# Ledger of designs, part 58: designed miniproteins, single chains

Each design is a single chain, and the fold is of that chain. pLDDT is the mean over its residues in the fold that is shown.

## One batch from the design tools (miniprotein)

Design m2121
Fold by ESMFold2-Fast:
Structure m2121 (fold): chain A 87 residues (1-87)
Amino acid sequence: MAEILAEALRKAAEEAAALGGEENEKAAEKLREAARAVEEGRYEEAVEKAVEAVRYAAKAEGLSEEEVKEAEEKAREMFTKLMKEVE
């Protein structure tokens, strides 16, 4: 499961990079860092990196600071749940 999640995060990084722009490129880098953290069993770090990726992606879409914070909060809940299911 961890390997499948890491692969999904890397695919998301490729998709983010393909959109172009500085914020999407930063989102892609954070998603790659999250994938590596998952592979190394550093699940708390993986959650933090995934949340940072969502922040950059939301900024790239032109969301407000409040909407960005809501996206980060939802991402944190979602990724924390996913990491608990990974063995």
Scores: mean pLDDT 82

Design m2122
Fold by ESMFold2-Fast:
Structure m2122 (fold): chain A 63 residues (1-63)
Amino acid sequence: ILEVLAEKGEASVREIAEATGLSQSTVSRYLGALVGEGLVEEVAKGVYRITEKGREKLKELLA
């Protein structure tokens, strides 16, 4: 999910589900957790963007 948002800049739940192969329900649950951690933000209704903190976390996961 973080990788998809880093590549697209921002995406809807549907777009993330299509890119990851996860269900929209699973994506929504993960996005809720990521927003709670400050790694992702909701910039418009149903549209999400990775934060700077999220980009740093992604760098750690890819290293």
Scores: mean pLDDT 78

Design m2124
Fold by ESMFold2-Fast:
Parts: sequence; structure tokens; C-alpha cells
Structure m2124 (fold): chain A 83 residues (1-83)
Amino acid sequence: SATATVTIRGEDAASAEQAGRAAAVAAEGVPGTLGAEYEVDPERRTATVTVTGEDAEAARRAAEEAARTAASLPGVLGAEATA
């Protein structure tokens, strides 16, 4: 297994939390994803999604999908995947 991370920046804490939740759900829908979880930092208005895949390619694909989902949501300033 391998992990990848998505960092989401919101206009406010609520936007970051909503985007983190949606991104984790999107990641879990990608084939080869074993799990995804999110954490919110309300003071920084960020959410971090940690994706676990069967291998590095699966984790990367799931993180990219999570970042795309987050970036499409209202109140999101940016979302970046790191494998």
C-alpha cells in the first residue's frame, strides 16, 4: 500500500471542512483505493485528505480525483495533491 495527501484551502473553515469531506468520498470511489480520511484546521482554513491506495499509482489517481472534486466546490481557493 501507499499514501498520498491532498491539501485544500478554503475561504473559511466550513468551506474547507465541506471540501475535505467531499474529496475523501471522491477518493474512496476510485478503484484501488483502500481508504481516505480528512482533517480540518479551522485556524488555517485548510483540510488535509490522506488517501491510502493498494499501490502508489492507485493512491496518486485517488488523490488527483479528490483534488479535482475539492477545486470544483464553492469557497475553495485551491486544492493540491502530493504523492
Scores: mean pLDDT 86

Design m2125
Fold by ESMFold2-Fast:
Order: C-alpha cells, then sequence, then structure tokens
Structure m2125 (fold): chain A 55 residues (1-55)
C-alpha cells in the first residue's frame, strides 16, 4: 500500500539525515530535517494502524 511505502521512505530519509547530522558543519540543519521526517513516519505508522483497526 502507498502509505506503507511512504512510511518506509520517510524512515530511510530520517536515518540518512541522522548520519549526515554527525558532520558538525551541518549538524543542526540535518538533525532538524531528520526529526521532521521521523515525525512524519510516526504519523503514517499511526494512520496505518488505524486503517487496519477500522478495516
Amino acid sequence: PVLRELYEKYEKLAKILEELSKDPRFADFYRQMAEKYRKLAEELKKKIEELGKEV
């Protein structure tokens, strides 16, 4: 399903951005982006759970 694939993409992006945030030159920028995508992935996970519960 499209929601699951989007969730996996956001999880992957968050992990990549977390690795990039280890560079002290851009740590704040990439950490912020990683947190954003992590939250988006968590929201998608909750929606997937609700859809499974209601369907």
Scores: mean pLDDT 77

Design m2126
Fold by ESMFold2-Fast:
Order: sequence, then structure tokens, then C-alpha cells
Structure m2126 (fold): chain A 72 residues (1-72)
Amino acid sequence: MMKEVDELLEKMKPKIEKKLKDAGATKEQVDGALESLKTLARILAEQGYSVEEIKDMLNTAADTIAAHIKAK
């Protein structure tokens, strides 16, 4: 599971970074969001969520973070 989660995070990283930067995020905000999403992915994997479920939850979380940055 952890290896698959790490591979998912690496694959999602460019899309999340682009989404956050397009929303006006600073490098610090991008780095902080990525660390938070890594922590979330690990917790979800430890709780037995599938890679597909984790992907959907990470996309939702990234959208929420981007919306918050854009609104501020």
C-alpha cells in the first residue's frame, strides 16, 4: 500500500502544484499543501482506503485548498 500511495503522490504532484499555482499559491503554500496531502494520504492508507479512494479524496482536498487560496 505505501509504495502505491507514494507512486500516486508522485503522479499527482505536478497536477496539484499547477492547480495551486494557478490559484495564486506561493512556493511555501504549495510545499505546505503537498506535505498536508502526503500526511492525509498516509492516514487514509493506514485506515484501509483503496488507492482510487485516496486519489479522489486528495483531489477534493487539493480543490478545497486552491479555492481557499484564490478566495483570500
Scores: mean pLDDT 81

Design m2127
Fold by ESMFold2-Fast:
Structure m2127 (fold): chain A 95 residues (1-95)
Amino acid sequence: MEKVEELRKEAKKKEEEAGKVKSELADKRAEYEKLAEELEKEDEKKGKEAKEKGEKEAKELQEKAIELEKEAEKLEEEAKKEEEKLREEEEKKRE
């Protein structure tokens, strides 16, 4: 059971990290949108460049969040497999 608890703790850590990245993504999108609007008023080309840069950084953060979520799912699946194995071992002792 201890190994199952450890795997679940690691999964929770990855979920928390993903949550932080998602919050950062939301903040960055808001910042880049405002920056693009301000720059577009001064120079249309600068506004477009800021928007493209913001979209690229947002995509990187989104990919990072997805990767962390996948790692959390994998750890949770490993925890379920270990739990199932312990149940099978207990069942064999009952025979």
Scores: mean pLDDT 80

Design m2128
Fold by ESMFold2-Fast:
Structure m2128 (fold): chain A 58 residues (1-58)
Amino acid sequence: MSLEEQIIEEALRLYEEGASIEEAVKAAMNRAVLAGLSIEEAMKVAQKAAERIREKEE
């Protein structure tokens, strides 16, 4: 898995374990920044995580 995909999957797991969408997305953004991604890339990863979580709700 790519680093971005790994971060997104971790955010999905947090949501499935009871975290809110906001908490899961925030975790994805923080993880991406700590992993060395730019703020813009971290925001994109967080956005993708949010979209995947919303997709699972429907």
Scores: mean pLDDT 80

Design m2129
Fold by ESMFold2-Fast:
Structure m2129 (fold): chain A 59 residues (1-59)
Amino acid sequence: GPLTAVAVEDYTATSPEELSIKKGERLTVLEVVDSEHVLVENEKGTGLVPGSVLKPTGE
């Protein structure tokens, strides 16, 4: 299946390219650009988040 992650803390988007997420949200990882820029998807849309707020849960 797709690579998945869970948010370990809340993150508020600071630019239009970023996604706001809440602690405990399940996310699909679409692309890992670098450690601070991970493209994720949830039911609200897609956007970049820091890798530090994510914990991989499998694929």
Scores: mean pLDDT 81

Design m2130
Fold by ESMFold2-Fast:
Structure m2130 (fold): chain A 89 residues (1-89)
Amino acid sequence: GRAEAERLIEEAVRLANEGDRLAQKAIDLGNKKLGLEAGTTAGVAKIMAGVGRLLLTKGHDAEATELARRAVELGREAIRLGEEAIKAA
């Protein structure tokens, strides 16, 4: 329900912020290509989480939950890409 969607949106934002932090570290270490890919993925996750929150405001709890789950997956991918980018720097 609504509480699950809110929890997933918060998790997606947290994961995306961590992915963005790792992306910035990779860029600072000289891996601009993979760092930018990680940062872009984190940005998309944040946009999806924001859209999920708008859907919740409109009462579309099921759609918000599905979108938030996708945002969580992208946030995790952003972290993976950021960690890989740092290792390759």
Scores: mean pLDDT 90

Design m2131
Fold by ESMFold2-Fast:
Structure m2131 (fold): chain A 98 residues (1-98)
Amino acid sequence: SMDEKAQELFNKGLEYEKKGDYEKAIEYFREVIEKYPASPYTLPAAERIADIYVKKGKPAEAASVLLGAIPYQLLVGNTEAAEKALKRAAEYYKKVKP
């Protein structure tokens, strides 16, 4: 199924993240978002990418990834998940230096 394929890519992303290979981790998480946007793994993938960007000192990029996930969550009625993502994005923007 499409959800099984999304889960497989998400798990590969987690494996590379645990190894500290953030470049490959982001590639797999991005593939989940791009190929399986309606899967239950798309918001988790966006959150993992955001966590990696924060760790790399890129809070603006972290916020942007989370903001990109919000419209779909609202469309499918996941208002709590959308609000949580918005709050995290706002906290990351507070760390953006001019």
Scores: mean pLDDT 84

Design m2132
Fold by ESMFold2-Fast:
Structure m2132 (fold): chain A 57 residues (1-57)
Amino acid sequence: SEADIKEAERYAILGIIAAAEGRLDEARKLFEQALALAKSLGDERFAQTVEEQLAKL
């Protein structure tokens, strides 16, 4: 649903902010939530983007 897509994007944005602030454990948790939602939605492109962000942590 649109609500689930927006929720996944929100987790990814919060993860980026946490990573920029040096809160790496929080960033990892937020990206893991975004990735779980992206995979459940079948959004492979978004899932790949989140996995790339996780790999940079």
Scores: mean pLDDT 85

Design m2133
Fold by ESMFold2-Fast:
Structure m2133 (fold): chain A 61 residues (1-61)
Amino acid sequence: MAEELIERAKEAVEKGDYETLRQILLEAGATQEQADAIVQGAKSGMTPEAVALAVRYILEK
């Protein structure tokens, strides 16, 4: 479910667990380039809400 992936991604960002975030993004259907861009954003202080929105866009296409 998209909802579960979004929640897991938010938790990963809150924990600073960027490896798990990357794995979730790939699981959601992100390309390596998309996953790298979002992980870079999260490392640069992007909010969990902003990351959740990005994951939603990937899932919706």
Scores: mean pLDDT 80

Design m2134
Fold by ESMFold2-Fast:
Structure m2134 (fold): chain A 92 residues (1-92)
Amino acid sequence: MEEEKEILRKIHEEYLADMRALAAAGEFTDENRDALAERYIKKVEEEVGPEAAERFREILDTNRWVADQLISIGDEVDAEIARRRAELERKR
């Protein structure tokens, strides 16, 4: 169990580093995110096993859904800020 946990920790750290690299490169697209997730799920399957890979997939799918909701909320907030700035400019 400890060896499995250490392998999963390293894979998770590599996944997060690659996610940050995609964002820094301006390549944080759904297609690139899906391709990255698939590569790391396959790595878990090969290094740990199919059961661990299935659990990892479920975690990534859940985290992606949460992240997508947070991004959507952020876009709505940015739009409201832009609207208020435009309104203030019209009143000056």
Scores: mean pLDDT 72

Design m2135
Fold by ESMFold2-Fast:
Structure m2135 (fold): chain A 76 residues (1-76)
Amino acid sequence: SHMEKLEELLRKAEEKFREGLRKLAAGDYEGAAEALEEAARYLEEAAKVAPEELREELLAAAEEARARAAEARAKA
């Protein structure tokens, strides 16, 4: 089921995004970048199985996660 797969990918993306934010707060910039990059990958996979109307939103979220990862990596 596409919806079940979408929900799983979104849950994984949220877990990695939360991990990235915790690591940023702790000053672990390298670990934060890695977690945020994984969150972006899950969001990109979610966009592939999502209804068309959600694809832009999910890809924008992935782009935001990658931007935050790049900022973290620059501080590492």
Scores: mean pLDDT 89

Design m2136
Fold by ESMFold2-Fast:
Structure m2136 (fold): chain A 79 residues (1-79)
Amino acid sequence: MEKEKEELKEEIEKILLELLDEREKLAKLPEEELKKYREEALEKIPKIVEELLNSLNLEELREVIEKVKEYLKNKIASA
């Protein structure tokens, strides 16, 4: 159970970083503003991951991961 939570935590972090990268592309911000935006988002990511791990069971976490992956796929296609 603990090992599965660790694996899901890493998966969620990776997906959130991919979301951040896509949002940076969409925002079209100057480099300095992008750095600030990224730093603020990176600070929030561990908190979001912790909240998800505490609020959701393993099956719900997997569903969230799948939904985020589909969201990324669809947003990239529509950009």
Scores: mean pLDDT 72

Design m2137
Fold by ESMFold2-Fast:
Structure m2137 (fold): chain A 57 residues (1-57)
Amino acid sequence: MEEELRRRELEERIRREIREALRAMAESIAKLMLKNGMPEEEVEEEKKRILEIIEKE
């Protein structure tokens, strides 16, 4: 019983950490695009697109 509960908690924690890491990547990509002179509007659209993909997973 305890083992199955711990496994579920571990899986949830891993999934959360993966989502946080993916969000951090999206932020980093957005900053890199801005630094390279990409228009802010395009950067926001790309960031939204990446976040939508993350939320679907």
Scores: mean pLDDT 77

Design m2138
Fold by ESMFold2-Fast:
Structure m2138 (fold): chain A 55 residues (1-55)
Amino acid sequence: SRGEEALARAREAGAAGDGEAADRYATQSHVLLVEEGVPEEEARALAEEAGRLGA
């Protein structure tokens, strides 16, 4: 899904040390996941995990 693709991009950016890109993709994944039917709180939690310093 688009939300899952954005989530994966956030994780990749975090792993590369690009915190700005990671945060941007994480924010995008949150809105896309909600649009795809994921509950708001679950979508936010997933995006927060991906956007914070992804190892």
Scores: mean pLDDT 77

Design m2139
Fold by ESMFold2-Fast:
Structure m2139 (fold): chain A 98 residues (1-98)
Amino acid sequence: MFEERIAKDPNDAEAWNLLGLQYLRKGEYEKAIEYFEKAIELDPNNADAWHNLGLAYLKQGKYEKAIEYFKKAVELDPSNHLAKKNLEKAKKELEKAK
């Protein structure tokens, strides 16, 4: 589905973001990251893509990168309560890992 959208229009930033979410849900974090990075390249103001990139790094245990990307998501959309909650979660996980 999203692969067909991308084949027809490779500049469809939202299709790349949704493809990334599909791979994130499968546990294929490296592919999810590549697709979210493509979405951000096409639309750097897509707060959801930044948030999803943070989630992928959080799932990999890369807490410093997760915090960086969640901060960007919150900066772009301060009303995103889920991104704020995930930012706090990533900060707490980083403290526990040290």
Scores: mean pLDDT 85

Design m2141
Fold by ESMFold2-Fast:
Structure m2141 (fold): chain A 59 residues (1-59)
Amino acid sequence: MEELKEKLKKLGDENIKDFAEQLRKYYPDLSDEEIQKLVEENKKAMEKAIDEYLKRLES
């Protein structure tokens, strides 16, 4: 399970990175504060989804 958890976390981190870069590229009118807030919200949602998925696998 540790191996799967690490892989999912890495995939999540890459997705968040890509999301932040795309926001800056396609929405240059957004402030750094707004982008950071959107990135943080998306990261929290992804972390929760991964956690729920792993919990269901262990059950």
Scores: mean pLDDT 76

Design m2143
Fold by ESMFold2-Fast:
Structure m2143 (fold): chain A 61 residues (1-61)
Amino acid sequence: MYVEKAEKLIEELEEILKKAGKELSEESKEARKKTIEGLEKAGEELVKRTVEGLEEVLESL
């Protein structure tokens, strides 16, 4: 659940950056993949905190 939510939040962030006329670098795409893979290995508390952090980032944009 939280990993799937984090993936959706990352996708929303990417769409916001696209709308702002910013292109995503190849490094950003790799970071996204590594983040999702890391979250799949993380415990529930760490995944939850990551989701909360991503939500704060989206709210600040």
Scores: mean pLDDT 66

Design m2144
Fold by ESMFold2-Fast:
Structure m2144 (fold): chain A 55 residues (1-55)
Amino acid sequence: MLSEEEKEKVRKVAKTLVESGFSLEQILALFRKEYSSLSEEELEEVLRIAKEVAE
């Protein structure tokens, strides 16, 4: 799983994208591309954080 520092960084990026007018679908697509080197479980955690921020 991601560290607390990594989760915090992902949350900040997601907030910036939401504030910049990106939709949830656009953020999820971007995160799948940017974090493609992560394990499936870690990627799902990243996507979960994005959904929480965008909701």
Scores: mean pLDDT 81

Design m2145
Fold by ESMFold2-Fast:
Structure m2145 (fold): chain A 95 residues (1-95)
Amino acid sequence: KEDDIAVADLVEALGNVRFSKGDFEGAAEDYEKAIKLYEKVDPKSDRVAEAYLNLGKAYYKAGDKEKAIESFRKAIEVGTGEVREQAEKLLKEVE
């Protein structure tokens, strides 16, 4: 299970690199993979919420507003503190 977190962290980092290079579709794929790995450990963790937040940003930049909204809502549902607050702000901006 620690191996799943370590792999998820690496996949999320790859998604962050792709996002910074403008490969938003590739970033979304990496964030989706990271979410599945984090969910195997704890589906209600802030790691899952942060990955959904990043997924929503990637979908929005890729032009998929509907998937962005869905991803931000999931980040709000499972997130706490700062991650939840950021997801709420982004959801208001894209609605």
Scores: mean pLDDT 85

Design m2146
Fold by ESMFold2-Fast:
Structure m2146 (fold): chain A 99 residues (1-99)
Amino acid sequence: MLEPVEAPPVTSEVARELLRIGDALDRGLALANAYVNKELSLPEHLKEVLNEAAELLKQGKPREALELIKEKLPDLEEEELLALAAFASMLARRNITVE
């Protein structure tokens, strides 16, 4: 089981929420690494969204990147949105285009 991290003045409730957000970001980074290692194939629609979001992130437009993902994939939960944003950020930082 995952143990919550606690430090004054942070409450256990805040620590659990931060761990949930961290887990979503870690999932996005794991997906990016799996893609780079050719262990993951992506559907064409997700390739387009990730490439467009990565280009916006390279331009220093993170709000526009998040709005693009929300517009193209409106059914995403917040944790899924964060995971895809982390994936796009990894692609932008490594200058990788999804093929």
Scores: mean pLDDT 72

Design m2147
Fold by ESMFold2-Fast:
Structure m2147 (fold): chain A 71 residues (1-71)
Amino acid sequence: SLGFELKEKKLKEAEKLLEEYEKTGEKKYAEEAKKILEELLELAKRAGPKELIEELEEELKKFEKKVKEIE
């Protein structure tokens, strides 16, 4: 399993980075958040359950939509 602890920690990190991006407009935060989400999704695709893959795909879609709204 990818582990609940790893998923929870990384999703919270990505959320905080996206909030910083919205506040500051600094692209580095959006880039770092996207990298975290993409890495989680790749790990989930290798050994995660279907539910985790779907959750991470939805999180990535929400992230991309929010970034588009800011830019």
Scores: mean pLDDT 78

Design m2148
Fold by ESMFold2-Fast:
Structure m2148 (fold): chain A 88 residues (1-88)
Amino acid sequence: STQELLDQARALAEEALRLAMEALRRSTDPRMINQAIGLALRSIGLLLDIDALERSSLSDAEKQAKAQKLLAEAEKLLRDARELLASL
């Protein structure tokens, strides 16, 4: 369902934010600090997009299509955050 897609996207985006903040806390290199900040901001933006979609008046089909895209974006953010943290 659309709600299950949004719930999964939110969980992945929240985990990506957590890992980005952990990377920020562990980083001493300015480049890694900048990447961690970028990942944290993108994760926050995605969480806001998820909340906006839940409150939108879009059709069920349009909501499902957008929820699938948000889930894919959340999965990529989590992968990027894990890779950054693993590089530290």
Scores: mean pLDDT 90

Design m2149
Fold by ESMFold2-Fast:
Structure m2149 (fold): chain A 75 residues (1-75)
Amino acid sequence: MSPEELKERIERLTEEALQAAATDPGRAMSLIGELDRLAKEAEEQGYEEVAEFAREGISKVMRALSQAGADAAAA
């Protein structure tokens, strides 16, 4: 997979995971798993910027999941 293809896929998965974070945590976690796989693949190919982009996406989704969980526990 090219770095451009990886970046496009990472961007789409990150957006989908962020949308799922508040309503479907299981789906969001599955998408984090896919993002982690893509980050690893990019890193193995020497595409450090793409791998960093994927890790940034994972961090955003994890933060959204944590916030959604905290909001649910506080309700």
Scores: mean pLDDT 79

Design m2150
Fold by ESMFold2-Fast:
Structure m2150 (fold): chain A 82 residues (1-82)
Amino acid sequence: MEAELEAARREVEEARRRFEEALAEAERLYAEAAAEADPARARELVHRAILLEAEAVLELLLALMRLWEVQRRAGLPVVVPL
């Protein structure tokens, strides 16, 4: 139980770090798009930023759902980290 819970927590922490990295990269892509004179290239940069954010959100949600399932099976209250 404890080892399973710790593994799930580590997965959430890894997904959270990837999420933060994805947000930082998306911010850079949005800034690049805002400075881009070619509207087609600007659109492509925005599209890449959106996909990066969407993928990171999905990975984080999947990790959280796995943690919640482990907590539920262990009889622990579901805790949502801020």
Scores: mean pLDDT 82

Design m2151
Fold by ESMFold2-Fast:
Structure m2151 (fold): chain A 75 residues (1-75)
Amino acid sequence: DTQKVAEAVRKVVEMVDAGADPETIAEYFKKAMLELGAKEEDSQKYAEEIREAVRAGDRQGLVDALNKGAYAALK
C-alpha cells in the first residue's frame, strides 16, 4: 500500500527531526518495510544506509535511502 509506505517514510523523517538515535530510526524503518512486504535483504540494506546518513547528518543520503526502501516495499 503506497499510503502505508508514505506514512512509514514520514515517521522516519519525524524521528530524525526529533533527534532520535540513528539505530532506533534504522530499526523502525527495517521493521516497517518488512511488514509492508519488502525483502529482508533490501530492508537491511536500506536501513543501514539510513543509519549512516543520519549519523553523518547527510540529508540527501537519507532521502535517497528512503526512496530506495519505499520502492522496494512497493515492488
Scores: mean pLDDT 83

Design m2152
Fold by ESMFold2-Fast:
Structure m2152 (fold): chain A 55 residues (1-55)
Amino acid sequence: DEEEKRRLLEEEIELSVKGISLAVEVSLTGDEEARRELDEVARRIEELRKKIEEL
């Protein structure tokens, strides 16, 4: 489904931007919560990429 592919790609882009922001925050502050969120974002991006490849 082309619409589903587009939605997943847009979500991946949004998560990538969030990941960059979190990586900057972790680099500047060392906040453990931000680091944990960064790890979660990375995992979600990996899952989305796999789903996109399956479509």
Scores: mean pLDDT 82

Design m2153
Fold by ESMFold2-Fast:
Structure m2153 (fold): chain A 67 residues (1-67)
Amino acid sequence: MKEIEKKAYERAAELLEKAGNLKAAEIARKLAKGEEVEEPKTLEEEIELGIALIVVGVELLILKKES
């Protein structure tokens, strides 16, 4: 995994945890570690995965701009 991607996942996890979204934060932490994320089985799980990926994407864009 690229170092910049790992930093984006870690920052996203921290922000999501501070926002109180523990499920999306856990998804972002698993991605930061290179662990498999389970396929969402419910609409709620799909939304949480989507939130995690959006926050990661925003953090990645910020880090890429600073690099």
Scores: mean pLDDT 78

Design m2154
Fold by ESMFold2-Fast:
Formats: structure tokens, C-alpha cells, sequence
Structure m2154 (fold): chain A 106 residues (1-106)
């Protein structure tokens, strides 16, 4: 939720802080209108934030999956991000990943 993103902005490393800010800036936007480059940045930001959440919760399975993502197709990357967000009950990040996935499948 938004509280998790705000926590990362205050207390995490600079990379995770930047990623959390970028997600908050785009969370209310129509992702279907984003450029390919903006979508790629948003996917990278989601991966960075979810990796931080997985590390903070000692979710070793999700950490492994997130580290392997750069070797997967863009659709497979977003599907994995969606599953991890759902696992951690991050409903806004899950919905964002679902919107990105729908945009990529068009």
C-alpha cells in the first residue's frame, strides 16, 4: 500500500527511495498512455521496490525470482512482479502490475 512506499522513501537506500517515488508519481496515471521507455522504468521501479520488501521480510524465494527477472521476457517479468505484490498484500502495486500487463498484451 501507500504506507509501504512512504516507508521506503524515508528509510531505504537511495535506489529504493527513487523507485518508490517513481511508482507514487505514476500510480494514478493511465499506464496505457505511457511510452515504452516509461513502462520499462516503471517495471524496473516495481522490481526494485518488491526486492526491498522481499529482503525486509526474508522472503528468499521472491528474492531469487526477482534477481532472475532480467533474463525473462517483459511479460514474464510483470507476471512475476504481480505474483510477488499479491503475496505481500501490496494491493496498489498488484493493481499497477495488472495494468502494465494488460498494456503489454495489447
Amino acid sequence: DIETLEFLIRYSDPEAQEAARYILENIDKDVSKLSKEELEKLIKALRTVLLEVAQMTADTESIKRLLELPNKSEIEQVETLLEIAERHKLELLKKLAEKILETLKK
Scores: mean pLDDT 83

Design m2155
Fold by ESMFold2-Fast:
Parts: C-alpha cells; sequence; structure tokens
Structure m2155 (fold): chain A 91 residues (1-91)
C-alpha cells in the first residue's frame, strides 16, 4: 500500500543521504541533511497514517499516506542530488 511504499522510499532516501555524507564532500552536506530530514518526516507521516487507520479514520489515514509518499519522493530526489554532488566533488 501507500504507507509501505512511503516507508521504503523514505528509508532509501536516508540511505542515499548517509552515502553522500560518507564521501566526505562538504558541498553535499546541506542537501544530504535536507534529504535525511525529509525522509524522517515521511516516516513520521506514514506512522500517523497507520495510527489513523487503526482508529477507523480512513479518510485522514489516506490523506496522511499520500502526504507521506509525496514527502518520501521529495526526499529521494534531494538525496540523489546530494549523492551526485558528493561524487562530483570527490572525482
Amino acid sequence: GLVELARALAELAIALARAALALGAPEAVPAAIAAALLGVGALFLAEQAEKAKAEGKEEIAERLAREALRTALDAVAVAARALALARAAVA
């Protein structure tokens, strides 16, 4: 479902951000931090979506799940950019 996809993408974004930071390029640090924060935010929204669904609040749960997915997709895009910047800086 959307929550599972959002969590997987958020975890991917955090992993890419960590990979960018591991390359040691200062130029990539702001984007890597931004990606990690977006990833954590997506995980939080996914957790709130699951909680809302457990409470029978289906419409709220679906809205939060969609917001989690959008945030996770943004996190992946920023993380990919951070990794590209880090790789370019150390090449």
Scores: mean pLDDT 89

Design m2156
Fold by ESMFold2-Fast:
Structure m2156 (fold): chain A 55 residues (1-55)
Amino acid sequence: MKEEKVEIVATGPTLEEAARAALAEAEKRGVKITDSEVSVGPDGRVTVTLTGVRR
């Protein structure tokens, strides 16, 4: 099977909470993380986007 590129997005009131949620989802789905992006919205919420591959 081909490796599939997977994107995981989580949001939270703090970077720590958003990152924990994203990492927990990646682990739950068996995704090997290759990249990460963090953005802060105009409302102060933090969004963490993890990109990786799933076998």
Scores: mean pLDDT 79

Design m2157
Fold by ESMFold2-Fast:
Structure m2157 (fold): chain A 65 residues (1-65)
Amino acid sequence: SMEEEYTEALARIAASVLGGEIEFEEKDGKLVITVTVESEEDAEEMRKIGESLSKSSGAEFRVKL
């Protein structure tokens, strides 16, 4: 969907800014976004961004170190 495409674009930008790796998966018609970062500080920032994206879309957001 257009909303999913927009959410993916925003997630890619956020991951790129924080130097993280990003993965996309579809489970039961839901978009799952996983971002892997190198520091706890970057993980905390990604969690905040992920909460915002999840609230505005049906996507699930996961952060790994």
Scores: mean pLDDT 80

